# Ledger of designs, part 89: designed miniproteins, single chains, continued (3)

Each design is a single chain, and the fold is of that chain. pLDDT is the mean over its residues in the fold that is shown.

## One batch from the design tools (miniprotein)

Design m11091
Fold by ESMFold2-Fast:
Structure m11091 (fold): chain A 104 residues (1-104)
Amino acid sequence: EEEIEFNRELIARFEVNRAKKLLDEGKYDEAIELAKRVIEEFPDSPAAAYAYLVLGEAYFKKGKLDEAIEWYRKAIDLATRLGLENIRKQAEEFLKKVEEEKKA
């Protein structure tokens, strides 16, 4: 609806922040849908790395531990490739938490 001249990274950042808001509100399925859209529309971007992090957390909160692990691994891989230290550290920390839940 709104025509935004192309700062594609700003649009991607806006959309992934909306996915995170949905996650924080407990709207896990809506957060998953929006995060997947960000990855599809803005692949190999900082927003896509954060979207993988959102997916991992949403699947973890839904009790889908194996899927959460796979999304966090994708977040770590992309964040490492892009030099996104904060996202990489968050994903590694959440991955450890999910792995500990699987052992319990």
Scores: mean pLDDT 84

Design m11092
Fold by ESMFold2-Fast:
Structure m11092 (fold): chain A 63 residues (1-63)
Amino acid sequence: MLEEVLARARAYDEQGHHLSAAQLIVGFARRHGWDDARVLELAKQAGLSPETMAAVRGLLAGA
């Protein structure tokens, strides 16, 4: 499940859909009760772009 979500997020990121990639990751994390630090570390380890990482941080801070 997690690997599938990360693969889809990377595909969106590669296509320039940074907000969609970030929404997919943050939505998954919220459903599973993950803390913000764990979400950011996982996204970084998955090799997501700086633009997608900024969108992830924005979603976590804004909600």
Scores: mean pLDDT 80

Design m11093
Fold by ESMFold2-Fast:
Structure m11093 (fold): chain A 61 residues (1-61)
Amino acid sequence: SRDEEFLSMSEEERRAYIEKKSQEIADALAKANGLSEETKAHLKEQLIKRELEEYEKLVKE
């Protein structure tokens, strides 16, 4: 349906925002603390997962 299409677009926009924010945080922390590429990738992954889980929790409430 059109409504489902619109919700899909909102989800994509939300994901892009979360990914950008998580990348910025992970990059800043890696620069400041000399973190390895592996640690930086793990941190970014955790930040994205946490934000997505929080969003999903709110939507499924």
Scores: mean pLDDT 71

Design m11094
Fold by ESMFold2-Fast:
Formats: C-alpha cells, structure tokens, sequence
Structure m11094 (fold): chain A 79 residues (1-79)
C-alpha cells in the first residue's frame, strides 16, 4: 500500500526501523484529519503546483503523500 511505501521511505531517510502497525495507524489518523481540513488540502495543492522548483527528495516525498491521500479517498468512496 502507499502507506507501507511511505513508511519504508521514512525508515531509509532516518536510518531506523519503525513499528509498522503503529506507524500505519498514525499515518491513517493524520490522513483522515487532512481530509477533514480544506485549508490543509489547499496548502498541499499549492505545494504540488510548485513541486518542480523543489529538491528531488521533497518531490519524491510529496508524490508519496499524494498517493496516500488518493488511496484513502478511494477507500472512503468504496465504503
């Protein structure tokens, strides 16, 4: 899943293993909070529009975050 890919990205970025179950639950909670916040959504849309001017590492992280959000939206729509 997109969340599991992001956890692996963070483990590589910080050089440490994370608790997968706890990390998944935390990211799911933060994603639901984000989906309930129109201001946070607008801020991410602005960041995505300016992505080309950012470092490759930041671009990769933004792409991962966007995939997590789209996966969560699809899951909610299917429920």
Amino acid sequence: SAIEEYIKFLEEKWGRELDGEESIAKIEEETLQFLADPEAQAELERAMAEKASMSPSVQEELDMVQRIIEEARAKIAAS
Scores: mean pLDDT 78

Design m11095
Fold by ESMFold2-Fast:
Structure m11095 (fold): chain A 94 residues (1-94)
Amino acid sequence: MLSDEEIAEKIVTEKETELFRLMLRLMADKSLSVEEKVALMEEKAKELIEEMKRELKRNGITDEKLIKESLERIKKVAEEIKQILRDPSLIKTL
């Protein structure tokens, strides 16, 4: 059986992967403005945060620090992606 920390890491990693998949789709989309791309990323981040809260609770994770750190990690990744969407030159290899 996985530890609470391992379960939380798996959930966070899955949500980060969803944010990065959306980032790649938005970057490839020439029909959307930068403002529209940022708004879609913000909406997706809010959805994933609420889903992650439910998944952490469903898995019996009650460590308030672990929950807080997990939520803050997703918020930070979403903010970094929003910055990249506003300034694509921040991505050196894409």
Scores: mean pLDDT 83

Design m11096
Fold by ESMFold2-Fast:
Structure m11096 (fold): chain A 101 residues (1-101)
Amino acid sequence: PIEKADLARAEELIAKGEDYLKQGNLRKAAQYLAAAGIIISATGDPDSVEAGRLYRLMGQLYARSGDRDRAIALYDRAVALTRDRDPALAAQAAANRARVA
């Protein structure tokens, strides 16, 4: 069964993925963000703020890996998911996009 506790776990995994991105550990960042993505997909809430955080951080991961086009697409998705629910997060995603576009 899908539980509300899974969203809290996804948020914890997203936070750890962000910490690894800040450390420059792209391999661990990818592992934690992928695990969070599996949980978010399983919960069936594709427009959650947690999904927006995930897409922003995946965008940073792809930007650092040199995949600019994929990074831009992920940032645009993050902005779309968060603009009404978390304007500060939407602004962060838009700023990230501006640096790679």
Scores: mean pLDDT 81

Design m11097
Fold by ESMFold2-Fast:
Structure m11097 (fold): chain A 99 residues (1-99)
Amino acid sequence: KPLTPEQIEKLIEKLKELYGDSEAGRILVKLHEIYLTHEEYTEEVDAEIDRLFAEGRKVAEQLKKQGKTEEADRVLADMEGLRELYRERVKANEKIKKK
């Protein structure tokens, strides 16, 4: 069920608090927004999700090169958590279509 705009805003504020105005924070906010606002994924939405995960991995690599290993590990962990949520959504949608 979609969250209210107020609930989405509160979650975005928490992500900004955790990551600041970082590039990783912006990517994670977009991924959370897609997850919270979409029950099914079109090819266009799926491509956007894949693009955002690819950009997040690049940001984590840049953080590691800068010696910010703990920050990079947090970004990768949060992204993997989101990826699992997206996989579960896809599996649930496929089960509904098969019945």
Scores: mean pLDDT 73

Design m11098
Fold by ESMFold2-Fast:
Structure m11098 (fold): chain A 70 residues (1-70)
Amino acid sequence: IADFVDRLREAVASGDPQLLVDAAEEAGLPEELRRVIENLANGESVPIELSPESKELLERISEEVEKRSG
């Protein structure tokens, strides 16, 4: 999670969607969460259906991004 958050911040700063996809793959995220990130990177609509585990992980990523942005 921490490694993914660092990579995610780098990808956002670079403005390169491919770096975001690469970060998700390197972090070994659950399939559902990787699919969400791939769809976002390609400018596609995000599927609404996420498992509770993927939702919790997404919340944790959001919290870590906020914490590390300070």
Scores: mean pLDDT 66

Design m11099
Fold by ESMFold2-Fast:
Structure m11099 (fold): chain A 85 residues (1-85)
Amino acid sequence: SNAERQELASRLLELGAKIAKLASEDPVAAQAAQVMSRATEAVIRGDKEGVAEYVKQLEELRKKLKNEEVKKLTDEAIKVAEEFL
C-alpha cells in the first residue's frame, strides 16, 4: 500500500541522514548515504528493480566501510529496503 511504502521510505531517509552525519568518521559513508537517498526515491516510486539495484550497491559499499556504526546503519538500511522487495 501507499502508506506502507511511505513508512519504509521514511525509515530509509532517517537511516541515510544518520549515515550522512558520520561522513567524517568513514570515507565511504557519504557514498553510502547517496545510494540510500536513491533507494528511498525508488521506494517512493514503487520501483522494485531500482531498489534491488541499490541494495546490491549498498552490499558492495558495506564491504568497504570501516566504521562499526556506519556498518550497522547500512545493514539496517539493506534490511528495510529488502522489506519493500
Scores: mean pLDDT 87

Design m11100
Fold by ESMFold2-Fast:
Structure m11100 (fold): chain A 73 residues (1-73)
Amino acid sequence: MDELIKKIIELSDRIYDLLLKLGVSEGEARALVGSVSGPALSAAISGDEKNAQYGVKALELMLEILEKELKRK
């Protein structure tokens, strides 16, 4: 579970940074990341590994999409 918490935080930080690079405001970026990372962290802390894993997968997909958008100019 500690590894899942760490991974959720690391993915959230990376997504937040990419949103800022794409011109999203700090408040909007925080709200967007928090809408996925919040439930994922709650699941990980509560020992709900299945929902924590789904949260990680959702964050990984968001990161991939944002990285592709940043490369497109």
Scores: mean pLDDT 82

Design m11101
Fold by ESMFold2-Fast:
Structure m11101 (fold): chain A 90 residues (1-90)
Amino acid sequence: FDKKKDEVVEEVLKRLRELLKSSEHPIVTGATFDTAVSLLMSVEPDKYVPKDTSPEERPKLVAELKEAVSAAIDKEAERVQAELEKKRKE
């Protein structure tokens, strides 16, 4: 499951990077979590949850994925901001 979380994080980061390239604002806004949830839903979280997981535990594992994705997006936003600060001078 830990490796599956990493896979989901990488897929979401890939999609996020494409969104950032298309955006007029190259930084992630305060709606980052909402964006992460939307991206995770498009990635089909069921692919990453073990099939033997009980219906009660499935939402719990999906919540863990959302948390990992949100944390990764926050870190990616920090990296993008740092790159922008270096690129932006005056």
Scores: mean pLDDT 63

Design m11102
Fold by ESMFold2-Fast:
Structure m11102 (fold): chain A 92 residues (1-92)
Amino acid sequence: PFRPPPGPPNEESRRLRERTLRRLEEKVNEIIKKNPNLSDNEINVLKSTRRLMADVMEDAAARGLSEEELERLERNAERGLETTFDFVKSKE
């Protein structure tokens, strides 16, 4: 999809992206530690999901979403990672 890039990342949007990456990294590492049977491909899906969600948060912050909207997106990002893990786990 061709769309003009959002305005250049500001310090606030970068800090929010870093915070989201850190939080989701802890969650990914916990999932991996608790599930030693995960394949490299399944681990890569979780890592890709983390990066995608962090990029969504940076874009939202750069677009000037409110603090309340950003907090809701951050909670949705954590939930999305959990949903992705449940999907991966169900794929026996």
Scores: mean pLDDT 73

Design m11103
Fold by ESMFold2-Fast:
Structure m11103 (fold): chain A 92 residues (1-92)
Amino acid sequence: MEEAEKLAEEVLKRLESDPELLKKALEAEKKAIEEMRPEMLAAKSLEEKAEVLLKAAEMVAKELEKLGHEELAKKLLEAVRLYVEAQLAKAK
C-alpha cells in the first residue's frame, strides 16, 4: 500500500469507530467542497487543482481540530499532501 493510502485507511478506521465524529467529518467535507467549488472549476493546471485540494483538506482538518481531534487532523493533512505530491511527480 502507498503511504497516502495507509494514512487514509487509518483516518477511516478512526472515523468508523466513532459514528458521531464520522457524521461531523462528512459534514465538514461537504462544506469544504462547496466552499472550494468555484476555485476548483477555475483551476486549469494540475498544480492549481492540487492547491485547491490542499485548501479543502485544511478546512476539514480545522473542523476536526475544533472537535478535539488534532492527531486525526494531522493524519488527514499528511495523507492529502502525500497524494498530491505523488500526482505532481507523475506529471512530467
Scores: mean pLDDT 78

Design m11104
Fold by ESMFold2-Fast:
Structure m11104 (fold): chain A 85 residues (1-85)
Amino acid sequence: MSEELSFATGEALVLAEQAGDPELAELIKELRELAEEKGLDEFALKVVETVTRLLEEGRVEEALELAKEALELIKADKVDELKLP
C-alpha cells in the first residue's frame, strides 16, 4: 500500500461515517483491498480522492455511485472505462 493511499482512505472513511453512509464506508474498504491485490493503487487513490471531494461538497449519493462503479470496474478489469468527475 502506498502511504498516500492509506492516508486518503482514512480521510474518506471519516467523511463517510460523518455522512452516515455505512455502505460507502464498506465500499471504500473493499476498493482499497481489491486494488492492492491487483496492483491498482494509483487508480484507487484517484477514486478515493474524488470520493472525499464529493463528500466535502455534500454530494453523498454521487460519492456512493462512484465507489460502486469503481469497485465493479476493478472486479471486471475495466478500470480504463471509469470517468472521474
Scores: mean pLDDT 79

Design m11105
Fold by ESMFold2-Fast:
Structure m11105 (fold): chain A 98 residues (1-98)
Amino acid sequence: EKEKKIELLRKLAEEAREDAERARRGAEEEREERRRLEEEAKRLEELAKKDPKYEKKAKELREKAREELSGEIGLEVTAAGEEAFAEILEEKAEELEK
């Protein structure tokens, strides 16, 4: 039945938009954590100018910040993909309603 296919396409589009929103929120959390790590690394880099023992810890925090950036990018790509998928599904549902 044509109407049942339209209903399923719209439901799947809504689920994809919800998945995109969850991914966007995850990306924002990763971004905030990255900023905290970068700020602490900067503080330790200043301390390292007076005492070299802080250099290793500053480098480790910079590495963690890079890992958070990777996660942020992955979640942003996921959100964009889910949004594009939802748009395609909505367009197909509209075409079937003609």
Scores: mean pLDDT 88

Design m11106
Fold by ESMFold2-Fast:
Structure m11106 (fold): chain A 92 residues (1-92)
Amino acid sequence: DRALELLEEAARILEEALKVASPEERPQILEALQYVSAALTALKAGNREVALENLEAARETLRRAIEVASPEVQRQLEEALRLVEEATEILK
């Protein structure tokens, strides 16, 4: 499943970002990762509607996190956002 592959990659990138993130950056990245994980769980259960709701929340959280992130973390969050947006388009 292409959408699952994209979201699993997004989650992996967010986990890597957490390893280099400052204490100030961590809460929003953790929140985004929780939404991506919830979307993955919903998709595996066949619930596309709940998955899309969690992906919308992940997108908004990532956009906010990107605005305040350091340049290195910002690049990782922008890539995760790109993958979340691509998965969202596939699921529509």
Scores: mean pLDDT 89

Design m11107
Fold by ESMFold2-Fast:
Structure m11107 (fold): chain A 85 residues (1-85)
Amino acid sequence: MKVKVVLANGEFVLPDISGSEKEIKEAVASAEAELKARGATVTVTEETLSPKEKRFTFDITISAEASPSGQEIKGTGVMNATVVE
């Protein structure tokens, strides 16, 4: 599964996802790759909230040169994931 990351109003918008464990991992990797392609530095933290629920926190920094506003952007994006069979 591939996920598109949207920068809206200076915030990092990540969709909630559902799928197999493999599809969720592929979606997270896709989101990280999309952000890095935009010139961002990204650190991803995985949290297991329940047997069927995970949360991925993306700590993101975009340099001033790569930023749409021309100013360095630091922010956090959160992707909520539901594991389905």
Scores: mean pLDDT 74

Design m11108
Fold by ESMFold2-Fast:
Structure m11108 (fold): chain A 73 residues (1-73)
Amino acid sequence: GADELKAEAERLLEEARRAAEEGRYDEMHQLIQKAKEIREELLRLGDEESAKEIEERLVELDTYGVQVHLARS
């Protein structure tokens, strides 16, 4: 159900953050893509609140990734 999808997306985003911290950007991108797919499924199920929470975490991780990229550029 929606609760399981939200929990899975949250786990994927935590793993993506760890991957970014370790410089594993290919894995980070794959994990982010999976979380985005779950967000779309939550929207299709009408769970706009959970989808918004996942979107906020995606934005946070994207901001973090940009900061890490700029620091190494």
Scores: mean pLDDT 77

Design m11109
Fold by ESMFold2-Fast:
Structure m11109 (fold): chain A 66 residues (1-66)
Amino acid sequence: ADQAIQDAIKLAEEQGQTRLAELLRQYLENKDYAGAAATAEGAAEAHSGGVGEQWRQIAQQLQDSL
């Protein structure tokens, strides 16, 4: 769970999404895995191609940790 959020933060940073990365850091600090999963699902819907697929993989890992 923590690793999946860290992977999500890294992906958000690589995509220049500073606000998304900060939100994910707050979820990690609060151990809010459900919030992190919902946010990753939203990011997957907002992106296409390989980036969208990476967000879907992260969302699935977080969902499987709930």
Scores: mean pLDDT 80

Design m11110
Fold by ESMFold2-Fast:
Structure m11110 (fold): chain A 60 residues (1-60)
Amino acid sequence: EEARSLLTEEQIRYLKEQIERDKKMLENAKKIFEKNGMTEEDREALEQAEAVIKRREEAL
């Protein structure tokens, strides 16, 4: 919420749109990796990406 005071409503909408796209990409990647057999590196990359997305969403 605090970071929100530094952004215009237009910028916030843009960032929300990007976050939603990133969430969809992440879900798709999870499904593909689960089907193909996920490596430890893949799992860590997905967890890191999810944490980054959550952090960005919480900052808005």
Scores: mean pLDDT 76

Design m11111
Fold by ESMFold2-Fast:
Structure m11111 (fold): chain A 62 residues (1-62)
Amino acid sequence: AQPSPEARAELERRLEEIENSDLSEEEKIEKKRKVVEEFKDRIPQDGYDRMMALLEREEERV
């Protein structure tokens, strides 16, 4: 699949908005996971897998 540069930029923007929100770390991780899943078909599989692995690592830390 060919990733859209706009899709990647929007994903990064949405993740940043979640990180800068007043949510708990657990709520931030859950919302980030949902956003990454929304972009699953629009980003490379390797990118998706890496982001999900990072979120799992953050979840283990809280």
Scores: mean pLDDT 76

Design m11112
Fold by ESMFold2-Fast:
Structure m11112 (fold): chain A 93 residues (1-93)
Amino acid sequence: MDFAVWLGLELLRIIETSPSREEALRRVDELIDRTETDPKKKEEIRRGFLEALDAHERGDRETMIEHIVRGIARAYGLSEEERERVLETLLRH
């Protein structure tokens, strides 16, 4: 599995399966700390996650997934083709 797709699916799972905003934030911080050491990349992933969580709370699943993908794309410098592939994969879940 592509790392960006894997990370996006894990972020999506955390949002959709967490019983509260506080638990979602705890789980994402644990995931980020396990997978990334660069503080700037951690910040971009966490920022995208927060925007996605806000969209989820409004019932906007498409915008939630878009924010997850943007966070990953900013963190890892994804090409437009890579970003589109991640987006399409997450939208199918």
Scores: mean pLDDT 87

Design m11113
Fold by ESMFold2-Fast:
Order: structure tokens, then sequence, then C-alpha cells
Structure m11113 (fold): chain A 92 residues (1-92)
């Protein structure tokens, strides 16, 4: 809660958008459909978790905000793992 403001949420949204652009460019170089699917699903989960965080922040519910923040961290970790797999495929 004390870690979030509208400006902080906007900055996080820009970071997520940048990760999407980089990821989509890497996916154009990937022929492994399962890796592409895994990456896209992980990214959709990250986007959904961020949307839930914004909704929780605007609701003023501290408990919902803490739960949404943890969900975002978990989704970001899953996305990082999927991104690393795609990057490894491109660099191979």
Amino acid sequence: VELLSEASLAALEEVIAGAKEIGEELLKQVNNEELKKEFLEAFRSLEAAFRDLVAAFRSGDERALRAAWQALIDAARAFEEAFAKVKKEVEA
C-alpha cells in the first residue's frame, strides 16, 4: 500500500508494456509453438495480475491489495522463467 501510487502503477505498466514488445519481437524468431504458447500464457497471467493490482489499489482494500501484489510477484517470476526459455531458444 505505502509502496504504491498512481505514478508507481503507471511506471510498472510501462515496464510490463516494454517487456511485451521485447517478448513479441523474440517470439517472431521462435519456431517452437509450445514455447510461444507458454510465453503468451505467462504474459497474459502477468497482465491479469497487474489489472487485479490496479483494481485492488483503487478499491482501498488493504488485504485485497496485499494479495494482488503477491499474485503479481508470482506471475512476474513465472513470466521471467518463460522469457528465459524463449531467449535461450533465440540464442541457440
Scores: mean pLDDT 79

Design m11114
Fold by ESMFold2-Fast:
Structure m11114 (fold): chain A 61 residues (1-61)
Amino acid sequence: VNAAIMAISQLVSPEDAAVIGRRLYELAAQGLSEEEALAALLADPSLSPTQRAAVARVREA
């Protein structure tokens, strides 16, 4: 669960990483896998363009 959060924290500010990390944690708590959570985040309209780009980059790796 922490691998995606650590990768994102290398790409964005601590504040952006905290927002993405919280969302990933909420999705994981709902029973989603890491891949499913990343896909759901890419569809989340509340994410900024910078946050969305970081999620897309981690998912494609």
Scores: mean pLDDT 77

Design m11115
Fold by ESMFold2-Fast:
Structure m11115 (fold): chain A 65 residues (1-65)
Amino acid sequence: SLYRITALEDVTAVTSSGLLHLKKGESVLAEDVEILEDGHVRFRRVDTGDIALLSASKVKIEEIK
């Protein structure tokens, strides 16, 4: 499934290629979204293929129909 991940505040994600800085209100398209037991979300960016990890509490996750 395709997801939109939107930052609820300025947030920095760790990715397989480095850091991803998202400003409040910025979104990325994601696949393979997993909510981890420690409160992080792991996903793959559609545009780059990078695997990213950030705090689930700082983002809104929406499945796109």
Scores: mean pLDDT 85

Design m11116
Fold by ESMFold2-Fast:
Structure m11116 (fold): chain A 72 residues (1-72)
Amino acid sequence: SRAREIEHNRKGLDNLLAMAQARLERGDNEGARRLIETLKRYTESMLKAGYLSEKEAQEYFAKAEALEKQIA
């Protein structure tokens, strides 16, 4: 069902965030950067598909940017 697909995709975004944070904690800045890029692209795709509201997408983009700033 659509509701199940939405839940699955949101869990995917949350998993990407957790993986990026784990990579940063290990000092794997390159791996973290790649996961952040994947997160941003996945967030855009989910927003366009209607699986995320604009507010939810903005929150994921903000979290991605915060992680990216930790690399710089």
Scores: mean pLDDT 83

Design m11117
Fold by ESMFold2-Fast:
Structure m11117 (fold): chain A 68 residues (1-68)
Amino acid sequence: MKEIEELKKKVERIIENARKALELDEVTRRVALAELEKFLEELKKKNAPQEIIDKVEEVIEELREALR
């Protein structure tokens, strides 16, 4: 389960960075959104646990709302 543990740490770091982007400028938010969307596709390809996918999708939605 080393891959899952490393994946969880990576996801937590990416989520933290993305949430910081919510308080930054629009360009940074758009970049963070694009990176998270690419990361979500990779997680789905690797059949990552649904809990991890749900967390990433939640942050993507937060960024989308911030860009409206």
Scores: mean pLDDT 75

Design m11118
Fold by ESMFold2-Fast:
Structure m11118 (fold): chain A 90 residues (1-90)
Amino acid sequence: SEGIKRLARGLVEAARGLAEKSTDPELQELLREIIAVLEKFINSTDKDEQIKLLEEAYELAQRARELTGDPAVDRLAASLKQLLEIAKKE
């Protein structure tokens, strides 16, 4: 769905903003991995691969939450979970 890929592009931009503002190298690395996984998702045409990539992005976001109490990271994780639930229903 072009709608779900548009939402994913928004999350890539959100993750970039968080990486630029962070002073924690471990958090920056996790955010870059989330971006890379979401870019693969945007370019994927296979539903099973799309679901796997969103599951990977969500797992990385959960690890990022363990490093910081930043509500913006919590929102990123919640948005990725919603995106995964939408992808599973399509």
Scores: mean pLDDT 87

Design m11119
Fold by ESMFold2-Fast:
Structure m11119 (fold): chain A 80 residues (1-80)
Amino acid sequence: AAAEQRLQEAIAKFQAIVDQDVAVAEAQGNLRLADLLRQAFAQAVAQVRAEFQPSDSVDQIIQRITGRTLELLREALAAL
C-alpha cells in the first residue's frame, strides 16, 4: 500500500543519515556515541511505527523519527 511505502521510505531515508553519523562516530573512536545513536534510532522507529497513520506524509514521519531520536539521545546522555 502507498501508506506503508511512505513509512518504509521515511525510515530508509533517516536510516541513511543515522548510518552516516554512526560511521563518523566509529571513525573517531567514539563507540559509545555510535551505540547510543543506533539504540535511539531503533527505539524511535519502533514508536513511530506503532503510532503510524495512513494519512502521514514522508516528511511528517521523518519529523517524528527525528524528534523521538533526539529525545531518546538526550535521555541516554543525561543518564551517563
Scores: mean pLDDT 82

Design m11120
Fold by ESMFold2-Fast:
Structure m11120 (fold): chain A 94 residues (1-94)
Amino acid sequence: MAVASVTLSPRAGEALLKAAEQAAERLGIKVTSQKQEDGKLTITLVSDAEEVAALRIEVEKAANGQVTHVSIYVDTRSGGRELVAEAPDVELLP
């Protein structure tokens, strides 16, 4: 069983939750979310698949601390690493 958890701002948390839902269908990953008192979201991913050695959530931030990208990876028992899901790109709106 592999588990990964992260706490993010509401916007970044919602983006990760959507990406994780797509990954869940592909890999049998269970996704749960919990809203914190400060409005942040804690997202937890669990996999019971034998081939999955670890689950990883990677968060990229700008210099101002704003989350720019979120990725979910699976580390396999064969030593491979696979990108499973990404948050949508954040574009500047006019």
Scores: mean pLDDT 71

Design m11121
Fold by ESMFold2-Fast:
Structure m11121 (fold): chain A 61 residues (1-61)
Amino acid sequence: MQQYFNDISAAGQELYETGTLSPELATKAREMLAALNLTADLTDVLSVFEAAAQAQEKIES
């Protein structure tokens, strides 16, 4: 996975659109975000994480 941020963004988007949050995907995203130090487009990654967090809130609430 050389494009970590892209992988995280795609996964987060899928979660937000489908409203399904898998624990493995959430853990993977957090670990990859920590390892991802490409300052190319950090804003996009953060926005995807925020969207995923909102989806999780809907599921839990």
Scores: mean pLDDT 57

Design m11122
Fold by ESMFold2-Fast:
Structure m11122 (fold): chain A 65 residues (1-65)
Amino acid sequence: GPLPIPEAEVKNEEEARKLGEDTAAGAKVVTPEAGRAMIETVIGALEKKSKEFAEIVKKVIEEKE
């Protein structure tokens, strides 16, 4: 599908940072619409597991914009 990054089994802060970096990189190589959908899907899925890890991912993505 258009989302190559799984809503990963994020277990710690380092994995959250890696997911953020991979999501930001993936979003840059697809259409703007697909990139936004990818970011929204990853963050939304992660918020259901941990708001703290979702905030880390969001911050990493913002640093790559």
Scores: mean pLDDT 71

Design m11123
Fold by ESMFold2-Fast:
Structure m11123 (fold): chain A 71 residues (1-71)
Amino acid sequence: ERRQREEEARRRRQGSILANQKGTEAYNKTVKEGKELGLSRKKILELGSQSGFKATKETVAEQEKKRKEEE
């Protein structure tokens, strides 16, 4: 049981990669929408970075909450 923590750690790393991918998708979506709205490049980059980071953190937090609830 506890010995399988390594499998859980692997899941965490994989989850982090997936969260990063979701962040990238959110970033790309924000960039596309910003371009369509005619926002400045600097504004698009700031919003994209924030959206991406938020999506990544939110995904990680959800994964952590799920594990805690299973306790």
Scores: mean pLDDT 73

Design m11124
Fold by ESMFold2-Fast:
Structure m11124 (fold): chain A 82 residues (1-82)
Amino acid sequence: MVKEKVEEDLKKYEELLKKYLEEKNEELLKEQQEKAVEMLKQMKENPEEVEKGWKEADEYERLQFEAMVELAKKLAEEAKKK
């Protein structure tokens, strides 16, 4: 089901973050956080492209996009903390 697939994708990404923390690879984690900040900035600067993409997206693509944005927001907040 669409919701389950989005949850699986999110869980897979969370596992990668846990691995970065376990390895104490602060540089790798910081790189991911910087990419998240850049993604959010690009979306803010190009709202028309975001709107167009949403209009053309199917239900799965919309849910996946929302999930990625939420993950990016969390990573961006952690980047600001460091």
Scores: mean pLDDT 66

Design m11125
Fold by ESMFold2-Fast:
Structure m11125 (fold): chain A 113 residues (1-113)
Amino acid sequence: EKEKKLKEIVKKEKERVIETLEKAAKKLKEAGLSAAEGAEEAKKIIEAASDSPEAVKKALLEAAKIFKKAGEESAKKDDSPENRKTLQEVHEEVSEAIGDALRAIEKAEEEYA
């Protein structure tokens, strides 16, 4: 029972972050921002991870690093206030989603492992 609940939480959190990154990639692509490629790459890393807590947490941390780097590189090429605001809002949304997922998985591991 406990192992099944842990796996269900890990899978839900993985799917939630994937959905957030998909929306981020779309929003960035519509704005013409190169950071969209970073969001798509981050999504692929999470999708490729197995549904184990360790594998998903590792993928979430790698996805966060890739997306942050892509956002910073995109910001250096763009001096538009509107595009910088879009980059900041999307970065905050993705960072919050990844942080929430990491906390949820860690809490589930403490309760069910």
Scores: mean pLDDT 86

